# Ledger of designs, part 12: designed miniproteins, single chains, continued (3)

Each design is a single chain, and the fold is of that chain. pLDDT is the mean over its residues in the fold that is shown.

## One batch from the design tools (miniprotein)

Design m8415
Fold by ESMFold2-Fast:
Structure m8415 (fold): chain A 56 residues (1-56)
Amino acid sequence: SEELRKKLLETIGEILRAIGDILDAERAGDEEALAEAKKKLEEAKKELEKLLEEEK
């Protein structure tokens, strides 16, 4: 569905944002920010997997 495709694109955007945040935190040596960014990445990955299963 169009709605599902839009959610997939939004979730992919969240994954890319989280990866950027991880790289920024690693460069800054900010362990707290790194942990938070990794958590957001894991949540976005789980949402992506759920949306892909729903499309099947």
Scores: mean pLDDT 82

Design m8416
Fold by ESMFold2-Fast:
Structure m8416 (fold): chain A 68 residues (1-68)
Amino acid sequence: LSPLEVRILEALAAGARTAAELAEELGVSQATVSRHLRRLEARGLVDRDPRTGRYSLTPAGAAALAAL
């Protein structure tokens, strides 16, 4: 995981967030956050609710954080 991906997973461990909320919290562009979120989703570490646009940490994502 990149340092930004670790920070994304840590933020999501505190609660579900949109890409825009993560971009504001992490001080990076929404495009940058969205790119990393798509990669994390492809790896099964986060899941997205298509109705709300909120991302949530998966059990696999929580395990990946615990292994750090």
Scores: mean pLDDT 86

Design m8417
Fold by ESMFold2-Fast:
Structure m8417 (fold): chain A 69 residues (1-69)
Amino acid sequence: MSPAEREALRRQLDDARRRLQEEIRRRIFEELGDRVEEARRRAERESERLDREFARLTEGLLAAHEAAE
């Protein structure tokens, strides 16, 4: 094999390695993005539930204080 052929093969292998690395990175970041988005949605739903529970508790406490005059 000539030196030029060896260098061309080396470049092709390096390009293939870079493409594979880019595909793996993209997949991992997409999976991480999905998990982050799921966690964010869970946090938002939990926060909304707490807001509803606190609103109900606040209304009950205010009504109890007015009744306890």
Scores: mean pLDDT 79

Design m8418
Fold by ESMFold2-Fast:
Structure m8418 (fold): chain A 70 residues (1-70)
Amino acid sequence: SEEEKRELREKLEEIVEKAKKLIVENPETPVLDMFRVIALGGEALVADSLSLEELKELLEEAEELLKKLE
């Protein structure tokens, strides 16, 4: 479903924005983990050809990485 893909992309975009904010607010945040979250979100947002299942997998990985950064 295209609408479901849109919702997943929006969630990934939110994670990317939160990751950017954490870099500014928390200088001790692991840079590599922040980079991974940003890279995953950006990749999914650019790749319109990603399947629904691929988007769900990326979102799950990004959420797990972000949780470790908080």
Scores: mean pLDDT 69

Design m8419
Fold by ESMFold2-Fast:
Structure m8419 (fold): chain A 64 residues (1-64)
Amino acid sequence: KRRELGLRIIALVLRTVGNVLEGDFEGAKKDVEELKRIVEQAKAEGLYTPEDERLLKRAEEIVK
């Protein structure tokens, strides 16, 4: 359960970075929004970790 969530978060971070490197900032922004929703779901389910917030913050900074 937690491991599956962690892998999804990492996959979205990597996708965001890939989209930025390809110049697809609109796609990267959508990936960040999906990542934010997954992190919010993790908080609601009590599966949240501080590392999830850190990864989300870094993805947001990359897109800006």
Scores: mean pLDDT 77

Design m8420
Fold by ESMFold2-Fast:
Structure m8420 (fold): chain A 67 residues (1-67)
Amino acid sequence: APDQLGFGTIVRTDGATGESTEYDAATREALYRRALEALKKEIEANKDDKELVEHYEAVIAELERRL
């Protein structure tokens, strides 16, 4: 089966009730903004590791395109 767990962090299935819940665009945007904030903190913590900084900046750019 196709598995998109990387994006599945925004979409959850409630195992307790067996119901599937999909976050709307506004909720997804809020979650993306939180992820961006976390990534920016990671860059600050690792600012002397330019390879890691460039990697996180690329991820941030991709998330910003999705907002």
Scores: mean pLDDT 65

Design m8421
Fold by ESMFold2-Fast:
Formats: structure tokens, sequence, C-alpha cells
Structure m8421 (fold): chain A 98 residues (1-98)
């Protein structure tokens, strides 16, 4: 089960990085790329215990508010990345408890 969990964490990290690269590859997505970079920093701070779960959710909500000026397609891309990173964080926390 530990080995399966480590494999899922690697797969999610790969998928999140792939999506991030796709989102930042276009000059028209410069603001989306900036928000996606901020999102990765928020996720890293939470995984490393620098911020609480409450602070993490607050920062994600603030990030979504900043994204409100983006197109619906760009907002959907950011939301997909948020969902992937939340799943990644949940699995990393489960691994730390083993």
Amino acid sequence: KKEELEKKILELRHEAVRLYRQLVSSPENAELGRLATELFKIAEDYVNGKISEEEFEKRIEELREKAATLSPEQQAGLDRLIDLLKEYIELVKKLKEL
C-alpha cells in the first residue's frame, strides 16, 4: 500500500507539472501563469507545514478571486490545477502518517 501511494503521488505530481507547463506556455496566459506559480507556492507551504489547512483554503480562495478577471477557460484550467494539487497534498499527508 505504501508503494502504491508513492506511485500515485508521483503520477499526480507529473500530471500537475504537465498541466502547469501547458498553462504557462502561451504569452496570452501570462497572468494565468503567474497565478499558477503562486498556487504551487501555496501548496508547497502547506505540504511543508508552513501554513495551516485554514490558511491554505483562505489563500486558495484569494487566488480564485484574483482569477475572476480571467476568461472562463483560463479559470477552468486553474481550477483543474487546484484540484490536482489538493489530491496530491492529501496523498502526501497520508504517506507521512505511514
Scores: mean pLDDT 81

Design m8422
Fold by ESMFold2-Fast:
Structure m8422 (fold): chain A 74 residues (1-74)
Amino acid sequence: SPLDKLSEEEKKEAVEAALALLGRQVAADPDTPAEVRALLERGRAYYEAGKYDEAHAALVEADRLWRAHRAQRA
């Protein structure tokens, strides 16, 4: 995990930053695929459960798919 060297507090902050950034990007793009939105909500659910490694993994996958979507629309 990219978070393996971080404390739980640092993991939480990293997930919060990723949720805020991806949330803004998805909100600004009405054509965002349902799969990206589902992964973002899964990341939120893991974050609320204190499962920051799982939250981060879901958000990394959501970002990857969102970037692929943007590349196809460009």
Scores: mean pLDDT 83

Design m8423
Fold by ESMFold2-Fast:
Structure m8423 (fold): chain A 64 residues (1-64)
Amino acid sequence: MDLEKGLELLAQGKYEEAKKKFEEALKKDPNNAMAWRMLGIALDHLGKTEEAEKYYKKAEELEP
């Protein structure tokens, strides 16, 4: 649910709200690679590119 809500907010350009929803998803499942990747995308849109890169790397480490 939180991941889906985050994706809807991301599509609407509500990047800070999307970030919070992806963080909630990760609190429930820290191994959710898609949530790490989407959090990175939200941060990249907020201009936090270096933080985004770290989260993209975490997502890659969790994907087979």
Scores: mean pLDDT 81

Design m8424
Fold by ESMFold2-Fast:
Structure m8424 (fold): chain A 80 residues (1-80)
Amino acid sequence: MEEYRKKAEEYEKKAKEYEEKYKEKLKEGGSKEEILSLKNKADGYRSLARGYELLESGKNPYTGLMLIAAGESSLWLGEK
């Protein structure tokens, strides 16, 4: 299950990157579409990171799978 931990770490890093971009864009007065896209990407990667963390730990595997699905959905919305 080393792969789940690596995925969790990778997605957490991406979540932080997009959270920073979202924060900066919100502060700079970017468009609502840009701000929402960045937030959806940040939320998506965060959910993916948490989901894989739960799968790695063996805690609440169903919640982990649900978070992965939610993360994928948020990323899709952010890519619009």
Scores: mean pLDDT 80

Design m8425
Fold by ESMFold2-Fast:
Structure m8425 (fold): chain A 82 residues (1-82)
Amino acid sequence: SLRERFEALAAEHRERMKTAKSEEERRELLEELLVELTGDPELAETLRELRRLYEEGDLERARELEEEALARLEPLVEEIRA
């Protein structure tokens, strides 16, 4: 089930996060987890682009991209809750 898969990946992620030595490594592990959970490689690219937009101060486009990312995650969150 999706819930069992999420729990297994979350536990693995927690273990990997404990062994991570830098914020960069922790960020990469989080992006990897999200891609694995969604099965959507574009989500990782979307998160990288969102970070770039925030760094550039393009808050309007950052909000639009954030809403798109949340929309992609919402079906998975709903399936886990069901």
Scores: mean pLDDT 65

Design m8426
Fold by ESMFold2-Fast:
Structure m8426 (fold): chain A 68 residues (1-68)
Amino acid sequence: MEEAEKLFEEGQAAADRGDYETAAEYYKKALELDPNNTEALTLLALVLERLGREEEAKEYREKLQKVK
């Protein structure tokens, strides 16, 4: 839990800098530890869309729909 939260926070810091690729990597790592983190799923899908990785974004969006 604590490790997943740390990874999520590092993702937010990267996104705040506009480093969406690094943000996506940290969000993915956070989700490996806490798959039900709906905020990480939402933010990962958004940064992947901004990176033009629509197929990956759709995958995480589908996961978000199942968790709600």
Scores: mean pLDDT 80

Design m8427
Fold by ESMFold2-Fast:
Structure m8427 (fold): chain A 82 residues (1-82)
Amino acid sequence: SKEVKEILEKMLEKVEITLEILRWRGADPETIARLERIREQLKSLLNKKEYTKEDIEVARELAREFGFGIYADKLDEILKKL
């Protein structure tokens, strides 16, 4: 749905900004690799034309893993309406 896509786009924007800051600050390679994995998974989801329940569940877990509770909550509310 449009709402899921907008949430994913906002999450990707924030992950990319965080990666840029962490690289500039010389953060631990493991932390950088974890965020790069989250970024690639978000990009993969954004390449889809339609989202299944399973896709939205993956997006919710990515939001939780990155620490974006507000997006995890929004995705959870969307899942409840499916």
Scores: mean pLDDT 87

Design m8428
Fold by ESMFold2-Fast:
Structure m8428 (fold): chain A 56 residues (1-56)
Amino acid sequence: SSSDLPEESRKAIEEALKYMGRNPNASEEEFRAYLEKLGVPESMIPKLLELYRLLK
């Protein structure tokens, strides 16, 4: 989808959280690169990185 619907952002965030669980040894840089490839909004990336640091 090419729309900015909340569902797309939510799915991207859910995939990011699954990535953290599947790749516990991934670096913050690798996680950020994954978020960018997944199409996570730039405004959400810092929040997800903070969450990643707390859960890792």
Scores: mean pLDDT 74

Design m8429
Fold by ESMFold2-Fast:
Structure m8429 (fold): chain A 118 residues (1-118)
Amino acid sequence: MEEARKRIIEVLQKAKKELDTLFNEILEAIRNGDKEAARKAVDKALEVFSRAANEILGIMDEAGVPDEVKEKFKELAKEIFRELQNIYEHIDDLEAVEKEYQNVKKKIDEMIKLAREA
C-alpha cells in the first residue's frame, strides 16, 4: 500500500507539472489570438491527464485499493476531464480559462490528498 501510494502521488505531481506547462501554452496562444494552437494544447492536456489517470487506476488495481477510494478517484478524474473540455469551449475567454485551470489544479491536489489518506 505505501509503495503504491508513493507511485500514485509521483504520477499526479508529474502530471500537474506537465499540465502547468501546457496551460501556459494555452494562455499564450489565447493572448496571441491563435485559437487553433490553444485547442491543440488543450488536446495535449487531455492526453496527459488521461495517461496519468489510466496509470493510477492500474496501480490501484494491482495494489488492491478499496473500491470506495477508487470510485472517489474516478469521480475527481471525471470532474477534471469536464473542466478541460470547458476550457476547449471557452477558448475565447481568457479569464474563464484561467479560472478553469485553477480548478483543475485544485482537483489534482484533492487526488493527492485522497492518495495520502488512503
Scores: mean pLDDT 86

Design m8430
Fold by ESMFold2-Fast:
Structure m8430 (fold): chain A 69 residues (1-69)
Amino acid sequence: SLEEEVDRIIEETKKKVEQAKSKGDWEKMRNIIKEGARKVFELAEKNGDTELLQRAVDELNKLYKEVKA
């Protein structure tokens, strides 16, 4: 389903962020989150699911705040 595909993108983004975080690469972490957000946005926009988009954006923003702190 679309929701499962979005969840998969978010999980892959989290894994890549953790790998970059272990190396202290803050710029790479930010770029990974931006790429994840772009993929989620494209999928949700194509399907017109603004609620799913909002949930995914909230999850990625939470991840970004954890990286920025």
Scores: mean pLDDT 78

Design m8431
Fold by ESMFold2-Fast:
Structure m8431 (fold): chain A 113 residues (1-113)
Amino acid sequence: VTITESGGGTFKEGSSVTLTSTFSEDITRYAVGWWRQAPGKPLEMVAVISPEGGVAYAPRVEGRFTISVDAANNTATLNMSNLRVEDTATYYSVAINEEGVYFGEGTELTVVA
């Protein structure tokens, strides 16, 4: 599967932004997530949604971010509210199934004070 993300850029702290990913294959065949990597830090999970609709969020984003999947359009979104400087990272949409884990190309998000 090929995953392409969009919606990154530079935003003020307290702003809201939506990241969108487009999947080349049927998105319903995967658990879908968003991971991020800040410069010099390890890759970390942000949010995951299972094919059954179960959702998990990292504690640092719980209540601020919402993950969703649009099966009809083969897209996933990460709706991000009340952005913090610490949310600055490259964000990757991720597809997970029994065969493996697939990462998109990434979209860069910069949050400034």
Scores: mean pLDDT 87

Design m8432
Fold by ESMFold2-Fast:
Structure m8432 (fold): chain A 59 residues (1-59)
Amino acid sequence: LVEKAYEALKKKDYKTAIELAKEALAKDPNNRAAHAILSKAYEKLGDLEKAKEYAEKAA
């Protein structure tokens, strides 16, 4: 899931990246890589509030 989410992020498919990263978090709520992907995807979509929230959880 995380690897597929990152591939989607690299392809600028931010919607798919968010969906796959959220699925990864449903399996493991503390998955730092999934939080990092969500942070980047929301940043690229202009949702800076959500981007910051997920970035803090990724640290």
Scores: mean pLDDT 79

Design m8433
Fold by ESMFold2-Fast:
Structure m8433 (fold): chain A 71 residues (1-71)
Amino acid sequence: SAATEKKVEELKKKLVEELGLPEEVAEEIAKLVKEGAELLASGDEEAARKWAEENLERIKKLQQLIEEAQK
């Protein structure tokens, strides 16, 4: 959990610093990545795969929010 938390914080910093995303949007992306990483760490490959497929639309929505925030 600590390792995942650190990785999530690093991702958030990169999203804000390199892409100029609002902190709120960066946090939402980081949370989504953390959920996926924790599922992979659980060792349940089927659950992780299904989560990734189910969250493709959520990822697309976040991409649209990023585009809106950049305008």
Scores: mean pLDDT 73

Design m8434
Fold by ESMFold2-Fast:
Structure m8434 (fold): chain A 67 residues (1-67)
Amino acid sequence: MVDKTVTIRSEPGEFLVFKDEKGEVLNMSAAGATVTAKMRKGETINLYKRVLKDGEEIDELVQTFTL
């Protein structure tokens, strides 16, 4: 019944992306900044690290949050 905010700090040179369970982008960090996403009880959100590999941006799953 209470909404929660998840806050994660990115490392220098790192971009973090929060996506919901449907794959929709909720929020994205700048390099070395914090990123936040709102969650409701029973929701699942996924945290991805956006990396540049061979000139291509790839989202790698880092962590899953379930409230």
Scores: mean pLDDT 74

Design m8435
Fold by ESMFold2-Fast:
Structure m8435 (fold): chain A 118 residues (1-118)
Amino acid sequence: SISLTESGGGTFKEGSSVRLSGQVSGVSLSDSLVSWWSQKPGEPMELIASISADGKKVTYGDRVKGRATISVDVSKNTAYLDLKDLKKEDTATYYVVISTTADGPRLVFGEGTEVKVV
């Protein structure tokens, strides 16, 4: 009943910037904790950023603080991750993850969008 579609990935030059988008349907982002996570082959998932449903609590992972900005457009039910000054270590698949109580407490994952920094 809930779907997440990430977009904005591709191949980028080191030092450039990217905006990733996560379109959500089946639940309102105004009622959800939204987070962005990265996954590299052979490594654990890493928290990039999170924002509470009321927008009052924002968290950034230590590796990306000062370079990442998380935002939510409630009218479009879309989450964004802006990442500037891209580094080769930013090469990963990026996922929107929502924490919601719709149909019971759960984490919902999208299929991801791949970012490659060259």
Scores: mean pLDDT 83

Design m8436
Fold by ESMFold2-Fast:
Structure m8436 (fold): chain A 66 residues (1-66)
Amino acid sequence: MDAETAAEKAAEALKKGDLEAAAEYLRQAFSDGGGRSLGEAGRKAAEESGDPEAADQAGTLGAIRA
């Protein structure tokens, strides 16, 4: 699994309150050079939502909380 996919699944698990799944996906993201990929995955998810402000915010949050 690439870091981008792992980061997206981690975000989804956090929304469901599944902290164990979120931690596992974050670990996979970091093993594949995760910091940069978390920011990119967050940005793509926000762009797909159609909210340009969310895209900028998601990228920043990914860099901080990754």
Scores: mean pLDDT 62

Design m8437
Fold by ESMFold2-Fast:
Structure m8437 (fold): chain A 119 residues (1-119)
Amino acid sequence: PLTLEEKRELAERLISFIEQIGNDLINKAKELGVPEDEINYLKELVDKTIEEVRKVAERGIAENKPFDEILDEIRAVVKKAFEEMKKRVKNPEIQELIDFALKAVDFAVETLRARAAAR
């Protein structure tokens, strides 16, 4: 089983990766000339999602939840956020990048799950 500190370190790695993806999407939306209201919505949703996944991780670690459960809860929050982004932002290139980002997050979650199982 993972230590409390190992769970915290792995969760922070995932959260940092999700934040990087969110920032990359925002920067690409700006580059593509996506309307400012849609860009502001993406920024607000990224910030809100990072806050929510951090709370999920902190609560799960404090409650000594299995790390797999914490990863699944984080993934569910992020997936919901990306689906909300797809509904709001109509630009086809951003839609494709959101689909790619969701696959990247799925890959990161499964990589961390395997890393956790090896410890």
Scores: mean pLDDT 88

Design m8438
Fold by ESMFold2-Fast:
Structure m8438 (fold): chain A 77 residues (1-77)
Amino acid sequence: VREAVELALEAEALMGQEAPSEEEVAEAVAAVAADPAAAAEGLRANAELAREYARATGDERAARAAELAERAAELLE
């Protein structure tokens, strides 16, 4: 779960999100652990949006963010 959260946060950082606090990371880990299937579904949806953005703009960071979000979803099954 923590590894999936770390990959998801790295994807968000590539898309311009501010670095979260350790408390925010702990809360995210707890939320993902409570419903990993819903978290995986959300991550796959975000990965698709990032891929569409990358195709439209050629933004390599968006393409990388999509890869990380997909990997995070795979870790949650």
Scores: mean pLDDT 75

Design m8439
Fold by ESMFold2-Fast:
Structure m8439 (fold): chain A 75 residues (1-75)
Amino acid sequence: MEEAERYEKKGLEALKNGDYETSARYFLKAAEIYEKEGDKEKAVEFYNLAARSYLQAGDYEGAAEAVRKAREVLK
């Protein structure tokens, strides 16, 4: 949980600064850690936050991949 929370905080800080590319990458890392820890609810939440940040950055491929990962968590 501590490492996921660290990436969550970094993602929020990047988002606050308008650095959407960096926020997407940190939210993606947080989601991957929550997924490995079995916290499916937080994993889906942060994959969706990563997708939103990728869309704000204009990275449509990154956004699509993050949404795909969120869907896989629920299987």
Scores: mean pLDDT 86

Design m8440
Fold by ESMFold2-Fast:
Structure m8440 (fold): chain A 96 residues (1-96)
Amino acid sequence: MSEEEFEAEVHLALALIYLTLAKKSTNDEDVANAVRKAAQHALEASRLGDKKTAEEALSILRDLRKVAEKHIKNPKLLKETLDYIDRAIAEIEKIR
């Protein structure tokens, strides 16, 4: 495994940790912050990893989208959070 492949695995693990934190958060801001951090780590994993890592990152981003829709009640914050996720998905789609 290359150093980049190892870093990709670490970012993917962090994305899953923040996804779990988002699911357990009780206020909109904490959910949004956890979702954004998870999305950032998923995107970074896809840049460093292989096609399989990119597919796993896309799966995490789809789960983050569902978590945001379920848990964020403020419409403006929800829109901003979903727009952020959708941009991350679009970036991964271009590099696969």
Scores: mean pLDDT 87

Design m8441
Fold by ESMFold2-Fast:
Structure m8441 (fold): chain A 64 residues (1-64)
Amino acid sequence: MKPSEEEIERDAEFVRDFLTKNGLADKAEEYAEEVRKALREGNYSRAVGIILRAVGDAIDKELA
C-alpha cells in the first residue's frame, strides 16, 4: 500500500528538520527530496536506506 501524500511530506520534513538541526542544512532538502521520491514510488526499502544514510552523515558530523 502506498503512503498518503500527507505521510510522505511529514516523513520528508522530519528528515529535513533533523539534518538542519544537526549541522547538515546544505544537504537537508536533497535528502528530503530523495525520501519523497522513494515513498511516492512505494519503495520503502530505498526510503529506509536514504534515512539511514542521512543519520550516518549526522553521526559522522558529530564525531568529527
Scores: mean pLDDT 76

Design m8442
Fold by ESMFold2-Fast:
Structure m8442 (fold): chain A 115 residues (1-115)
Amino acid sequence: LDELSAKENRNLGEAALAKGDKEKAIEYFEKAIEKDPNDAQAWRNLGLAYEDDPEKAAEYYQKAIALDPNDAQAWTNLGVAYAKLGKLEEAKKYYQKAVELAPHDLVAQSNLEKT
C-alpha cells in the first residue's frame, strides 16, 4: 500500500524525531514495526517518541530489549522511564545493566548517580 520499506519508515521516523515532530515520528515508527516487528531499533525509537508518556515508553523499551538485550541505550532509556514513574530502585537496576554493557557511557553513569 505504501512504497516505503520498514527501514525507510524507520529512517523517516528518526528524521521527524530529530526535528521534534513526535506525531510524525510515531506514525513512521508504527509503519516500520508493522512491516518488521523484529526491528529492535524501531521499538526503541518508538519509546523515545513517547518519552512524555513514561509507561508507554517503558513498554516499547522493554520490547526493544527483548529483541536486543545488548542495546545499552535501550537499558538507559528504560531506566529514565522508570525514574519518571518514581520507580527509582528499578531505574537503578536498568542503569547498572547499561553501565555493564557500556562502562564508558557517561549518560548511563550520570543517570545512575542521579537516582
Scores: mean pLDDT 84

Design m8443
Fold by ESMFold2-Fast:
Structure m8443 (fold): chain A 83 residues (1-83)
Amino acid sequence: LEEALELGEEYAKRGELDKAIATYEGAVARYPDSAEAWLNLGKVLAEKGKLEEAKAYYEKALALDPSNEEAKANLAEVKEKLA
């Protein structure tokens, strides 16, 4: 899991958003209970402008970890943009 999160972050940092998405999709498929993996997938999708998908994945991250302030803030921002 940690290697996949690090690899996805490196792709996102390079602007290789599609590779970052594919890496994080692999991470959530293998580790569906990782709130961090769902949060990072949502963040990259939001950067790509996929706001509806980002919203769904932020909600998934919060369902797994309700105390995650970053997921709460990002979800609120995406909901505002979709309204």
Scores: mean pLDDT 81

Design m8444
Fold by ESMFold2-Fast:
Structure m8444 (fold): chain A 75 residues (1-75)
Amino acid sequence: NLGLNAAGLNLLQELQLLAEKNGKTITPKTSVVEVFTFLSEVYGVSLPDDIPDVPLSEYLKDPKTHSEILKLKSS
């Protein structure tokens, strides 16, 4: 049990599927820095200045962090 709610689990699964389609592997243990770097490369956007160096599963426990990931997708 990762301690995630349904929204966090859904976003984790969406990120894993996106990574797989781009020849990359994302797991609950992948650092948020690595995830944001991947999204920056996929969407052609600059990295944010203040990315926390924590595992993705820990980051996704706070639903407010979901908006930061979604911002990269909408750029």
Scores: mean pLDDT 79

Design m8445
Fold by ESMFold2-Fast:
Structure m8445 (fold): chain A 62 residues (1-62)
Amino acid sequence: SAAAEIAALDAVIADLRAERARLEAEYAAETDPARRAALRAEIDNRDAVIAALEAQRAALEA
């Protein structure tokens, strides 16, 4: 059902947001430019995936 799919998406989005928060904390503490660049890429990747899943979730509610 759409409700079950929305619940599954909500769980994945919550996990990705938690990962993003951890990466942001690591980025704020990191002083090495190469590691900061890698962390930024990981954060940007999570942002893109979260946006795609949120769009999918919104379509299921429409």
Scores: mean pLDDT 91

Design m8446
Fold by ESMFold2-Fast:
Structure m8446 (fold): chain A 82 residues (1-82)
Amino acid sequence: SLLEKGEEALRQGKYEEAAKYYEKAAEEKESAEVYTLLGEAYYALGNYEKAIEAYEKALELDPDNKRAKTLLKATKDALKKK
């Protein structure tokens, strides 16, 4: 699956490739999980603004997603300090 390919790329530190797989996964089927993983890949790339956008999309689909809420807050804090 695209999610499995993305996770494999993340494990190998291939963050650009991981983001690409998660982007394709989101195009096929939007989910809070996919957008959270996409945000994590963007965060690893230092693309904090794109990470925030992805986490916000995750929360639009699942407002109670604790992981997406935590990562969104951490990413906004990181962006403000730069």
Scores: mean pLDDT 86

Design m8447
Fold by ESMFold2-Fast:
Structure m8447 (fold): chain A 65 residues (1-65)
Amino acid sequence: SNAERNAAALTERLGPAGLSATAEERDGKNYITIRDAAGRVMGVVELPADASPEEALAAVGELLG
């Protein structure tokens, strides 16, 4: 699914920093949760369900600074 693709792409990009991403599709939206190595939630971003991996990465980049 698009959510799984975005989660995989973000986890690959953020893995070197010790972060992981989980994406869920709900009510026509894509929710991406970022966690650190201890499992702490660093933040959540909301995107359209059809968001590209580039859009997801940009939103997470804004979240993390």
Scores: mean pLDDT 80

Design m8448
Fold by ESMFold2-Fast:
Structure m8448 (fold): chain A 72 residues (1-72)
Amino acid sequence: STPAEEIAAAEAAAERQLAALSAASAEAAALRARATAAGLNPVAQLMLLEQVKAGRRDEVLAALAEVEAWRA
């Protein structure tokens, strides 16, 4: 496989997981919407949701707010 094919496969897998998480959780849906608006790819979005699950919600929200500020 090429690196581009590997990236595309990872993004497709992340999109499927994000769709399932967003359907199950309003918080996950809200964070996905913010991350999408901030220009983060699906793999990065999934990593943010995994960090929230790991108890690092405050760090995730701070990092996302910083990205949003740089994009404003």
Scores: mean pLDDT 82

Design m8449
Fold by ESMFold2-Fast:
Structure m8449 (fold): chain A 98 residues (1-98)
Amino acid sequence: SEIRRLALEAEITASFAIMSATVTETEDEEKKKKAIELIAEAAQAAARLAEGKATEEEVREAVEKLREAAELLKEIDPVAAKLAERAAELLEEALRLL
């Protein structure tokens, strides 16, 4: 399934964003923590989508969370920010197929 592939790629991409952000040192620990929590919630929604268990609303919320996390991470970890944006794009593509 195309949807399953996109969802799995989004989950993996979100996991790499979390890994990058986790090892990045910053004085803005609250922004970093908030971004990691948002990406983790979105990754769970992507995993549920891959299993055929997520609603369209859950996936839309995951896209919004990934974009918010990307904005929070732009000045802290630009790599993690781009990975979060990519995960959002993958989930939006999956939504077009739903």
Scores: mean pLDDT 90

Design m8450
Fold by ESMFold2-Fast:
Structure m8450 (fold): chain A 62 residues (1-62)
Amino acid sequence: EAERLLEEARRAFEAGDYETALRLAEEALRIEPTDEGYELLVRAAMKAGDLAAARAALAARA
């Protein structure tokens, strides 16, 4: 479940759809928080210009 969402998020990121990648990574993390999910979320948030999402991910992981 969470793995599938992360896979979809990675494909969206590779396609340049950073907003979709960000949303899918957020969904995956709500199901199962993983280091890989937080890393992808931060990268997608930076590309999308969503500093609030990036900050939230770092705070939750720390």
Scores: mean pLDDT 75

